Designed miniproteins, single chains, continued (3). Designs and how they scored, part 45

Each design is a single chain, and the fold is of that chain. pLDDT is the mean over its residues in the fold that is shown.

## One batch from the design tools (miniprotein)

Design m9636
Fold by ESMFold2-Fast:
Structure m9636 (fold): chain A 82 residues (1-82)
Amino acid sequence: KELEKKLEELKKKLEEKKKKLKELEEKKKELMEELKKAGDDIKEITRLIGEILRLIGEIIDLEREIKKLEEEIKKLEEELKK
């Protein structure tokens, strides 16, 4: 039952990270729409690009964390099958 509890905890972490990924993707879409509306405002364009680049970095890091958790979950599921 200890392995089952660890599996549940990892699955909860995975769901939380996937939810956060969707939130970041939605925020990126919002900033991209704001960028389209900025026109020729170089100061605003520069600010928005900076925020978008930061979000892309956070998304990449989170995707990497999600992949690691999925791998851990698969490994633990295989151990529970034996």
Scores: mean pLDDT 83

Design m9637
Fold by ESMFold2-Fast:
Parts: sequence; C-alpha cells; structure tokens
Structure m9637 (fold): chain A 84 residues (1-84)
Amino acid sequence: ASIKITDGDITLELLDQGDAYQLVVTKNGESYPAAIITKDGKIYMTTKDPTIKIEQIADGKFKVTIDGKSFLLDLNNKTLEILN
C-alpha cells in the first residue's frame, strides 16, 4: 500500500517496494522520485533539488522538508503528517 499526503501544491507519496520505500514528490504539478529509504532507515537521495531535505529525527522517524514545508514520515506507524 502507498501512503500519501498533500499540503497545497506539494504531495508526498511513500511507495513500499519490498526491500525499501520510494519517496515520490509532486511539486507544482511535476512528480519525481526524490529518495529511497531502506527498511533499516538509510536515506539515498535520488534528486538534486536543493529545496528537498530529509533528516532522521528518531528511530524510524524522518523530517521531510520541501520548499520550506515540513512533514513527518513515521515508518513505525506508517504515517505522514504535516508539521507546518
């Protein structure tokens, strides 16, 4: 199953690919793969967009910032939350 959240013109979607999660960002109507997050919590950025930042804030919890808007990704509860 996918997890998706929208805040204005920004959508985050987390796709379970089995061994890892793919984070897809939609910004200004354009969708692209932004990162891969492994099941053990390693982050691999697949985008060079400097407005996108992902940081681990706790075990299984990540803060995703896109164009100044912040989201909480919780892999333990499989949830996305708006932090703005």
Scores: mean pLDDT 82

Design m9638
Fold by ESMFold2-Fast:
Structure m9638 (fold): chain A 77 residues (1-77)
Amino acid sequence: SSAELLEEARRLRERARELRREAERLRREAERLRREHPDDPEAQKRAKELELEAELLDGMAALLEGMAAWLERKAAE
């Protein structure tokens, strides 16, 4: 039913928001490492790893948002 599709879309969007919040947290941590340890190669490497992890989480969130949009369109049919 349309209601079931919309509920699934809502859950996917909620999960996507959680992933985007975690990505923001990782980016803030990376920014702090770069600011506090600008001349430390290990800190810079860790910051890059956190930035890459944040990009992966944003990518996953985008996929879930795309799935939710698809379900919302199907519910409207």
Scores: mean pLDDT 91

Design m9639
Fold by ESMFold2-Fast:
Structure m9639 (fold): chain A 84 residues (1-84)
Amino acid sequence: DLKEKASKVTLSEEELKQINEIISKLKPGDRVVVVGKDSLKRAAVAQKFLNEGITTWVGKLLATDRITVYIGRGDRVVDVETIE
């Protein structure tokens, strides 16, 4: 279902750049949680991380249409980024 939802939207060049910047900060074993109100954009961002081999989960954040990415290392959140 995530892959099908991700196929329904195209991420902008700016959004892809931000995702690639997040990926460059990751260490082996890091995981990401992608949250946001927009379920299709959330799926597209999550699928980009999955395509790069990153352990990825999705959640819904009702308060915003912006996509937020939480970077987890072990049992902690070590960084939080917003896709704008």
Scores: mean pLDDT 79

Design m9640
Fold by ESMFold2-Fast:
Structure m9640 (fold): chain A 58 residues (1-58)
Amino acid sequence: MEEETEKLADEIYEKIKKGENLAKIVRDYQKKGYPLDLITEAIRLAMKKILEEEKKKS
């Protein structure tokens, strides 16, 4: 059920780490046919992963 969102979150996570703009990421995935709700949820998951990785860094 969450497979699609998790896959998107992983891709968005990599894009954010490369310094991609969030608005650009949203537009890119919308052009690929992804609904905004899925994109927004994937971004939230990606941001959560970044914060958790910072805490577990070592």
Scores: mean pLDDT 77

Design m9641
Fold by ESMFold2-Fast:
Parts: sequence; C-alpha cells; structure tokens
Structure m9641 (fold): chain A 99 residues (1-99)
Amino acid sequence: SMEEIKKIIDDAINLVKQGKSAAEAVREVLKKYFGFDGSGDLDTIRKEVEEKFSGEKLKIYNAVVALATAAEKLRKGEISQAVLDQVKEYHLKELSKYK
C-alpha cells in the first residue's frame, strides 16, 4: 500500500537523521521490509538489488536510496528541509503510478 511505502521511506529518513549513513539506513530498511541482507556501499547494494528486484520493489528501493541520500545531505547542511520534502513528494507520486 502507499501507507506502507511512506512508512518505509520515513524509516530510512529517520535512521539517517539519527546518525546512520545513507548506506547503513538503506541496508537496515531492506533487511526489515524485504528480508534482503545487503552489504557494502550503495553501489554494491544497487548491483545486488537490481539482480533480485523488479517492478514496484525496485522503484521502492530507488526511492529509499534517494531519500536516505537526501536526508544525509540535509544532516550535513547541504540541502534544506524543503528540498528533502520535494524529493519525497516526487518519489511518492512516481510510486503511486504503479497502483
């Protein structure tokens, strides 16, 4: 559901806000919601996910990576909260097209 997708994205954002790296947040979310135990950096995780995920699951993964990365940039002062909110809105609208 869109509520589950929003919860997955919000969990990734919150993990980064709590001090985890984007890669650590992505790994934790993938394990919790998809049973996927990834390792390494975001490029390594992406290669493994692209082999195993397709359709909506792959799009959810892309959203999680984008929002975790945006949250890390927000924590570093590189973007504003408004920019993070825009990235989140864009990905939620894209994901709604698969429903």
Scores: mean pLDDT 84

Design m9642
Fold by ESMFold2-Fast:
Structure m9642 (fold): chain A 60 residues (1-60)
Amino acid sequence: SAMEEKKKIVERALKGAEEAIKQKDEVLIRVAIHELEELKKEYPEYEEELTKVIEKLRNV
């Protein structure tokens, strides 16, 4: 379903962001922030989850 496809896209992006945090790679962190900000615009239903991870990325 369309909802399941959206969930998979968001979950993949969140996994990538957590990996950037683990690696403490400034370039990957900046790319992840940009990607998650765009996903917040596309999928407002995930805004709270995406915002929490963006804040983690900004504090690395």
Scores: mean pLDDT 85

Design m9643
Fold by ESMFold2-Fast:
Structure m9643 (fold): chain A 70 residues (1-70)
Amino acid sequence: MVKERAKEILERAKKLLEDAVKKGYSQEIIDAFKKAIENAEKALETGDEVYARKGEAGLIAAQKMMEKEK
């Protein structure tokens, strides 16, 4: 269950990172998505809910940053 959620977060964060890079968003937003990916990968390795939660929170925060930059 935790690993399935982590996989979903990872795939979503990777897609948004690609989009952010292609559209030329700030380095802060790019780094935020990279941090979300890092936490999601850690959740996949360990099965630890804490990393899945951090990945999800980071993904949400990065998306909000993208909205503000527009």
Scores: mean pLDDT 82

Design m9644
Fold by ESMFold2-Fast:
Structure m9644 (fold): chain A 62 residues (1-62)
Amino acid sequence: LHGAAGGLQAAIEARRRNPDASPEELAAEAAKLASGENRRAMANATPEQKAGLLAFADSALA
């Protein structure tokens, strides 16, 4: 995770919108909600980073 606060909030919001999203779908939706460098970081995330983003969003919403 490229850990800017705006990127993490975008991931939480994306997860709220689609609870059944795959890590790839979550990262794509979060990228649409993120701005500037956070958007680019999410678009270029590795599969491991995308899985970590999903796990973080699930933890934040638990």
Scores: mean pLDDT 72

Design m9645
Fold by ESMFold2-Fast:
Structure m9645 (fold): chain A 81 residues (1-81)
Amino acid sequence: SVKELVNEGQGYFSRGKYDEAIEYFKKALELDPENVEALYNLAKAYIQQGKFDEARELVDKLRELGHEVEAAKLEAEIEAA
């Protein structure tokens, strides 16, 4: 399920395994392309890897979907990095 894939990705993220986390979040988005939790956590993993352009694309996607709060939080993380 999407939730199970997101949970696995979060598990890898918490251990600093960002490449593995990204793979799970991408799998979640294959099943549900507009899943806000998967988009948000994928962006956070990209930020941890210094992949700011990829993270910004996801920020834009979150804004398109009306998730301004999540988008703003990610922008703050990018600016702080």
Scores: mean pLDDT 90

Design m9646
Fold by ESMFold2-Fast:
Structure m9646 (fold): chain A 55 residues (1-55)
Amino acid sequence: ETEEIRQRFVEKLGELVRDPAKREEALKAVGIFNEKMKEDEKEGYRAALEYLESV
């Protein structure tokens, strides 16, 4: 389950960083992951992925 969420996050992040207009959104998602992963790595990936899917 965690690996599946991680893979989706990495794939979505890769798509956004290829578009200069969306690079700031990609950086925000990484920030969300870094903050949340301190408590729970799976929740970090989930929250970051939800953010990326919302933009």
Scores: mean pLDDT 77

Design m9647
Fold by ESMFold2-Fast:
Structure m9647 (fold): chain A 61 residues (1-61)
Amino acid sequence: DRLRRLAELAERTGRELEREGDYRGAAEDYRFAARLYREAGDTEKARELEERARRAEERAR
């Protein structure tokens, strides 16, 4: 499943950016991953990553 693999990659990149303190970059990648998971039919993962993106964005302020 190409969409799921791409979503997993975006999620991993988001986590790496978050570890580096790039919360803005992490939020963008988490949102992208959430969209891809939703398109792949994984609504639970999408919701989880939307929440992670929101928290990362708040920490970036």
Scores: mean pLDDT 85

Design m9648
Fold by ESMFold2-Fast:
Structure m9648 (fold): chain A 72 residues (1-72)
Amino acid sequence: MAEVWSEEVRKAAEEIVKEEGVDLSTAITMLRALVAAGFSVEEAKEWVRRLIREGGPQAAYDAAAALLRAHL
């Protein structure tokens, strides 16, 4: 059910917060956008980590928002 993957997203977001120093709410938003776009939680976590590493938190957020917009 949606509740189960939501908890998994939260735990993945907590890991990203510890590694990258972004806000928990921001990490959750980015992960949820990628999962909504069809990525698994593990795939979303790797994409978020890569985007933050390459472009910083703002670029990662913008990329996730663009993906979500394409699927609205």
Scores: mean pLDDT 74

Design m9649
Fold by ESMFold2-Fast:
Structure m9649 (fold): chain A 79 residues (1-79)
Amino acid sequence: KKEVEEMIEKARRDLEGTRAWLEREGRLTPRVAAAFEEAEKLLEEAEKYLKEGKYEKAKELIKKAVARLQAVLREELER
């Protein structure tokens, strides 16, 4: 399923771009950095499931990675 491959690639690009922007703005706290590391780990797991042909599981992990990161960013940046 090419959609899942594109989702992982887009998520990784968005993740790296956002992280670089936060670092430049001096807003990459240890907690935010840890959230990016957790999201990247979940995307790595999603890639493994994609290679196994488990597309629905890969999609779940991509959504989980994005949701967890967004929750941490909202909590930290809205303070």
Scores: mean pLDDT 80

Design m9650
Fold by ESMFold2-Fast:
Structure m9650 (fold): chain A 55 residues (1-55)
Amino acid sequence: MGTKVAEAVQLLLKENFSEEAKKKIMEEYGLDEETVERLKKMIEQGLAEGAARRA
């Protein structure tokens, strides 16, 4: 898997999942709405699991 997905994930985190960030990712990285939503879900799951393990 290419570095582009990792960059998209970092940008979503940096912009706090704003609509503007999603649109920019779709345009710059050529990702579908479905792919962006999948990335968001993975990040949310990872953060929830990380918080649970740190607590």
Scores: mean pLDDT 69

Design m9651
Fold by ESMFold2-Fast:
Structure m9651 (fold): chain A 72 residues (1-72)
Amino acid sequence: MAEQVKEAGRYFKKKAESLTDNPEVLEKAEEVERLAEELAEAIAAGDEEKAAELEARAKEKFYEVLKLIKEE
């Protein structure tokens, strides 16, 4: 699971790069990738509380990026 979460974050950033050339949106997509990496680390460490917090934050940032891309 941890590796799949990390890969999903990388895939999302790559997909955002294919949908927009806006540097501000791409910077936020990079934050989603970073949060996915931190989430993967928390899952691998068995830190369920931290994993839940990071998952919620990653989802929030993910929807923010999608909204910005849709509004372009």
Scores: mean pLDDT 78

Design m9652
Fold by ESMFold2-Fast:
Structure m9652 (fold): chain A 110 residues (1-110)
Amino acid sequence: SEEEQLKLEAEILRTFALMLGYLFPENKEIVELLIELIDAFINDASPETIRAILKRLGLSDEDIEKFLSLTKEEQIEVFREVLNAIATRRLSPEEVAELIKKKIDEILKK
């Protein structure tokens, strides 16, 4: 099913995030928070749980509501973009939050 495929994609991204935390220990804290977000997605956690994680990532209330308005497939696109960026360069928590915001805005412009 489509839901099973999306969960499998999220599990693959979770494994990628674990590898990134190992390879780039300077990014460990932000990677662990992204893993929490992906786990919340995989487990169909409440919107309140997802809001709390996104708030800890440094997102504004407006950007959190925009993320929650995305489809599950679009949310996976956000995870993929952020993890790819972390794989290519060191990012501050503020830069990760800005990248998430930028990707959400790009998706919503379609």
Scores: mean pLDDT 86

Design m9653
Fold by ESMFold2-Fast:
Structure m9653 (fold): chain A 57 residues (1-57)
Amino acid sequence: SAKAVTLGLVDKEEFRQELIQAVRDGHLTLEQASIAYAAHFKISVSTAKRILREDLA
């Protein structure tokens, strides 16, 4: 449903933003953030690293 899709999108963007902020603050490396992102969204670490690296640039 549209409501379920919207909730999933918000959760994804919030989690991504938290990981980016943690990397910028020095609490996580890009590698650690990429592993966490990949595990949470069931994607490859390589894809996660590319997404997060683009957001950090």
Scores: mean pLDDT 74

Design m9654
Fold by ESMFold2-Fast:
Structure m9654 (fold): chain A 86 residues (1-86)
Amino acid sequence: SEASQLVQKGQRYFDEGDYKKAKEYYEKAIELDPDLAYAWFNLGQAYFELGDYKEAIEYYDKALASSRPIPRPLVQQNKDQAEQKL
C-alpha cells in the first residue's frame, strides 16, 4: 500500500539518523492508514531517538492498541525503556 511505502521511506531516513524526516514519513503513513500498527511503533521509535519519551510512550500505546499484527513483546520492551527515561 501507499502507507507501507511511506513507512519504508521513513525507515531509510531513520537508518541515516534523520529522525525528523523519519517522523514526517511515519505521520503521513498514519494519515493514510491509522490502523497500521508498524507506523505507530516506528513513530514511537523516532520520538524516542529525539528524546521525546512521553510522546514515544503514547505512540507505543497506539501500536499496542491496534488489532493489526506487530511484535508486541518488542513494542512493550521499547515502551518500558522509554518509561525508565522519565
Scores: mean pLDDT 87

Design m9655
Fold by ESMFold2-Fast:
Structure m9655 (fold): chain A 96 residues (1-96)
Amino acid sequence: SEEARREQLIAEFLAELTGDPDALVEEMRAFRKLPPEEQAKATEERYERYRALLELRQEILDRVEKQFGEWMRDAVEVNLRTIEEKLRALEAERAG
């Protein structure tokens, strides 16, 4: 269901916020070793996920504040705005 998809996306995002920094570095290193076509696919999948997360912005911010407090909510809000601006810039470039 759409609700189950929303819950899954929020849960994955919250897990990323509390993830092991060493694991994140290793994932980035693995990404750089992928063939260019697989890097492009992974980047596209990440951007599609971020578009979906932006639709859930208020729910994400509410859950972050409840779990981690206002300071983390403010930081996440800034990050989501930055992602939204970058996605808009990329879509504008692709449109020509």
Scores: mean pLDDT 76

Design m9656
Fold by ESMFold2-Fast:
Structure m9656 (fold): chain A 68 residues (1-68)
Amino acid sequence: KTVTKEQVDKFSESQLITFLMTELGLTYEQAKKVVEYLKSHDEITVEELVEKFGLTEEQAQKLIDFIN
């Protein structure tokens, strides 16, 4: 399932970075890049997160579920 920019914008950059670091095990640099991508695109898919950032499908799905 996709997430929309409106759903992403309900979260602060700091909240998203904290989730990515604590729940998905990303570094600060990786988390920041993911958040910048999420906040600059209207719709994001699991496939885009896997291909663009090298996340596992499980990590990408957890992020999408968190935002939804």
Scores: mean pLDDT 82

Design m9657
Fold by ESMFold2-Fast:
Structure m9657 (fold): chain A 61 residues (1-61)
Amino acid sequence: DLDELIAALTEEDIKRAKEAIEKLKEMAKNKEQITLSEEELLLMQLLSTLEVLEEYKKKLE
C-alpha cells in the first residue's frame, strides 16, 4: 500500500536522512569518493525536503 510506504518513509527516513547527511559530511572530510545509488539519491532528495520542513516546525515552537 502506497500510503503505508509513505508513512514509513516519513517516520524512519527523516532519521535516515539526517544520518545519511552526516555520513556524506564525514566522507567529504575524509576526502573519499561519495557513491550513492539512484535509489539513495532519490531518497536523499525527498528526505532533505522533509528535514527542511521539520526545521520550520521547530522554529515555530
Scores: mean pLDDT 63

Design m9658
Fold by ESMFold2-Fast:
Structure m9658 (fold): chain A 87 residues (1-87)
Amino acid sequence: SAKEEEAERLLAGVEELARTFLAEIERMVAQNAPLAEIRRAVAHMRLMLDHALREAEALGVPEEVLRRMREIAERTLARAEELLAGA
């Protein structure tokens, strides 16, 4: 259905957003970017992922899909914090 297609597109969007942000944090750490800049990038990533989750909820995405999106966001943020702690 159109609603299922919308939910799938939103889920794919969160997956791509998470992947792109994590790759940027990994690049910054590898290039020895200033710790303050990496922290700002992680904070920005958190805000963007939170915004995407709230938008999906407002659009009426099924709870099962929202749960998957939250799991992706949580794992991505945990990995970014690990990279930041090792920087």
Scores: mean pLDDT 87

Design m9659
Fold by ESMFold2-Fast:
Structure m9659 (fold): chain A 85 residues (1-85)
Amino acid sequence: NLNESIEDLLKRLEEAEKNKDPNLGEVYYDTALKLIQLGRVDEAYEVAKRAIDEGKLTKEQVEKLAIAFRIAGRPEKAEELLSKL
């Protein structure tokens, strides 16, 4: 069930943010990718933007998310994320 997977990821993200989890960056990355896969691209962008603004994404993760946004038909969001590197 795709809805259960995203619900679990969003719950994990909330807990990781509260606990300042050292793996918070991976949780942001997984959550943004899952939202893109579900066609929830605007929500994915907000998650990715929050993660990059908090310094939680690696350059490689940002580049992979940018590719995913381009494949999803939203190249403007890809360019906006890359501009923050």
Scores: mean pLDDT 82

Design m9660
Fold by ESMFold2-Fast:
Order: C-alpha cells, then structure tokens, then sequence
Structure m9660 (fold): chain A 80 residues (1-80)
C-alpha cells in the first residue's frame, strides 16, 4: 500500500541518516538525539498508517525528508 511504501522509505532515510552520522563521527549526544528524533517520526508515521490517513502520512513524510536533509547539512558542518 501507499502507506507501507512511505513508511519503508522513511525507515530507509532514518537508517542512512544514522549511518552517515556515525561515519562522520558526530558526538554521541548528537547521535542519541538523532535516534530519538527518528524513532518519534517513524512512530508518528506508523500511527498515521494504522488510521489510513494517507494525506497526513504523505505530509509527515515530506517534512521528515526535509528535516533529514537539514540534519545532513548540520552533520557536514560538525564534521568539518
């Protein structure tokens, strides 16, 4: 389903973000915070999927994807 596709893509983004942060050797406190943010976002999307609110799920996914991009930019600054 569309909800399953979006949740799968969100989980892949979350996993890649954490892997990238680990590779760039960001501080442990930053890693812990990113893992918490990812866990919360995925949980929200899982709940929206269960409700069948695909429009809200798509909007939440877009927001998560954009935030992940900003986090990568901040990781790049921290790694410099």
Amino acid sequence: TRGEELLKEAKEIAEKLIAYAKEKKVPQEVLDELEMINEHAIKVMENLKKKGDIKELEETYKAFKEEAKKIIEEIDKLAA
Scores: mean pLDDT 82

Design m9662
Fold by ESMFold2-Fast:
Structure m9662 (fold): chain A 88 residues (1-88)
Amino acid sequence: MLDPEEVERQQDLLGALAREIKRLAEEHPDDPRVREMARQADAFLAGRTRPLRPLSPEAQSYIREAARKLAETGEDVDLDELLERVEK
């Protein structure tokens, strides 16, 4: 993936997902899996060189659902599918 615009969109999507994982960790402080994901999210956010772009309410809804599924099931999030849904 070499398109700078595509990379930027994926980075914004990952940043939004990371923020939602951190929020879920506040709601589930006793869940070691969610806490580990929040730690990884913190590391990802600390490595960013630019601020996160604000998302539409609809896009934020998709991000919240993806974060919830990841936290509850441990299943991987398909970022390409999520990006398609957010940009539709």
Scores: mean pLDDT 70

Design m9663
Fold by ESMFold2-Fast:
Structure m9663 (fold): chain A 56 residues (1-56)
Amino acid sequence: DRLEEALARAEEAIRAGDLETAQRHLVEAYILAQEQGDEAALARVRELAARLRSLR
């Protein structure tokens, strides 16, 4: 599942401190979640985006 892969890659990039890679995968996950109407995945994207924003 591409959505699950995008979310997993975003989370790994956040843990690695790779902000650009994390942002790229979060955008992909957001688009896929919206296309599928997956509200749980949209909530997960918002959570990860908040974590990304807390990193400077």
Scores: mean pLDDT 83

Design m9664
Fold by ESMFold2-Fast:
Structure m9664 (fold): chain A 89 residues (1-89)
Amino acid sequence: ATYTASAVVGAPAAAVNYSLKALVPPNAVDDIKDLIKSKEGHIVESKLTPIGPIQLLEMKVNLPENAVADLKNLIKAKGGDLVSLERVS
């Protein structure tokens, strides 16, 4: 990484499998994927279903638990709505 290599020392981070569903504008999808990658996450599966001007984003991701709040905050900041986020581990 060329920047943002500062980690807050605290609780140990464990990578966990999550099933995510969110209603997002089309321009938010790439930002969400970029956030997951920037948090050392991996996208296992990704599916987009158009619902008028909004898309239903369904993903299976491997993501550190401490990155979940950032993901939720990004979805809200982009005008999206989190439908469900379930731990699969």
Scores: mean pLDDT 75

Design m9665
Fold by ESMFold2-Fast:
Structure m9665 (fold): chain A 60 residues (1-60)
Amino acid sequence: VSNLQARNAFDEGNELYKAGKYKEAAEKYQEAINLVPASLVSEIGSYKTKLKDAKAKAEE
């Protein structure tokens, strides 16, 4: 899996987040986490932070 695919999913999540579509944004952030190589701990951390925020705004 390429890091570019993870980044694209994260960018799509950010666009959805800006549009107020927090549930869809959370789904894209989760996709980015699933696609990013496990060795890129800092990127995974950033994606997880955004996922948590999007979930909080969408559901809790």
Scores: mean pLDDT 78

Design m9666
Fold by ESMFold2-Fast:
Structure m9666 (fold): chain A 71 residues (1-71)
Amino acid sequence: MERYKEVAKETAELYEKVKDNEEAQKALAELDAAARARLAALIAAGASRAELEEAVLAAVEEAKKLLEEIL
């Protein structure tokens, strides 16, 4: 559970880094929304904690990669 909070903190840090770049902030927000929808679908399907954790970690890595391409 605590790892999800650490990941959420990292995500907040990423949003803070892009606050002055409207394009990057929009792209990050769209990726975050897609990741949340995916997590909701996994929860509805009865996914395990490990599966949810992997999905969250993968979303953060995708966000970092996206920002490297934009910034």
Scores: mean pLDDT 75

Design m9667
Fold by ESMFold2-Fast:
Structure m9667 (fold): chain A 81 residues (1-81)
Amino acid sequence: GEEEAREYIEKAREAVKKGDAKEAGRYAALAAEAAETVELAREALEAALEAVKVAKNIEEANAAIGAALKAIGKIFDLGGK
């Protein structure tokens, strides 16, 4: 659960550092899906937004945009109890 989310966040951040927006977006989406806390969902959102910033075109940004939307939904789901 949380361990998987943290691993995916780490991989997403590493991909951002390398300028790989597609890989960063993919891992950010996996992190958002695995996130069991608002904190982890927020970190997944931050990673997705950083992936958008390093995207060279809209196709590269598509996975990151999808990941950001998943993370936002997860934040609301977890915060709404």
Scores: mean pLDDT 83

Design m9668
Fold by ESMFold2-Fast:
Structure m9668 (fold): chain A 87 residues (1-87)
Amino acid sequence: ASEEEVRKLGEEYIKKIEETAKKGIEEGKSFEEIKNELDKLVQEAEDALVRMAAEDPSVSPVAQEEGKRILEKAKELKEEAKKKVEE
């Protein structure tokens, strides 16, 4: 894997996480349903990034950065979803 491919994977998962949270809120899903869907996407992204780094250790730093970025975005969106459901 290249650093470009790792960053592209990160961007794809950020988009999926954002779209999943937005759609969940718009469809009136419970916070628990939204949280579970986001947690599943975070796990899928983590597994993919770990695999890419295992296949090409040179991309490990970029994979670690993208993993942190995905985790922080998911945390942000969970907090936003919780506030929207409590309104």
Scores: mean pLDDT 83

Design m9669
Fold by ESMFold2-Fast:
Structure m9669 (fold): chain A 71 residues (1-71)
Amino acid sequence: MMEKLAKAREYLNKAKQAIMQGNYEEALRYAKKAIEYLEEVLKSLENPPASVLEMKREAEEILEQAEKKLE
């Protein structure tokens, strides 16, 4: 559980950094990885904390932003 959350946070931070640098392809890949790990965490938690839901929302926003820039 904690290991997957840590990886989600790591990939979310990398996605944020990539967006700021204009590396939209990297941002897209990292955001997708963050979402994958967050979904695994959410499936394993009966009552997910608001922080996890916030991280997923943030990763989804980065994903959408990166997709718009690439198309």
Scores: mean pLDDT 82

Design m9670
Fold by ESMFold2-Fast:
Structure m9670 (fold): chain A 76 residues (1-76)
Amino acid sequence: SAEENARRAELAAGVAEGLAGIWRGLARLHPEDEEIRERAREAEEAAERARRAAEEAKRTGSREAAEAAERAAEEA
């Protein structure tokens, strides 16, 4: 259902944003660690993609948008 797709996408975006926050915190604790900084950047970009997909899923109820949010969360 549209409501289920929107809810799943919102959950995925929340998870991705949480992971991005964790990596951002690690990057602050280890500012000279290039690998952690790169991972934090990748997680942030994935979280942004997941959030955009979640907003699309809220607007349209699209299964494809929900799946896009979930794939982006896997990359975070």
Scores: mean pLDDT 90

Design m9671
Fold by ESMFold2-Fast:
Structure m9671 (fold): chain A 78 residues (1-78)
Amino acid sequence: NNDTNNGILARRLGAYKNAKKLFEKSVEKDPDSSISWNNLGNVYNDLGDFDKAIEYYTRSLELDPNNQGARKNLEQIK
C-alpha cells in the first residue's frame, strides 16, 4: 500500500528512520502482509539490528513461504 511504497522510497534515499516508521505503520494496518514484514526486516538489517531483522523475515515467510526475497535475506543472516 501507500505506506509500503513510501517506506521503500525512504529506504532507497537512506532515510532509514522514516522508512522504519512507514513500514511499522504498514504492518500495523496489514499484519498479514508478507511484503511489509520483509521490508521491515530490511530496514532493521540496514540499522544493524540483526535479531529484529531475523524476526521480521521469519514472520514474512510464515505468512508467505514463497517470498524469495525474505528467504534469501534470512539465509544470508543465519
Scores: mean pLDDT 84

Design m9672
Fold by ESMFold2-Fast:
Structure m9672 (fold): chain A 75 residues (1-75)
Amino acid sequence: SSQLEQGRRLRELGEQAYAAGDYETAAKHYLEAGLLFLQAGDTASAGVAFGKAIEAMLKAGLSETEAHVRVQEAL
């Protein structure tokens, strides 16, 4: 589906940003990827993407609580 294709592309952009140390951009792309995977019914890929978004948010300086709230607010 187009949502799966978009999700995979955003996941790749998130991976590139994370590798570059741009954790804010990585978190944004991983969160967007997770939402697209969830909309497509790929709950496993969505869960991994949301986990990576949280990890990137923590690396960017957010608390665990703030990171989890941002994921929940996006759902």
Scores: mean pLDDT 89

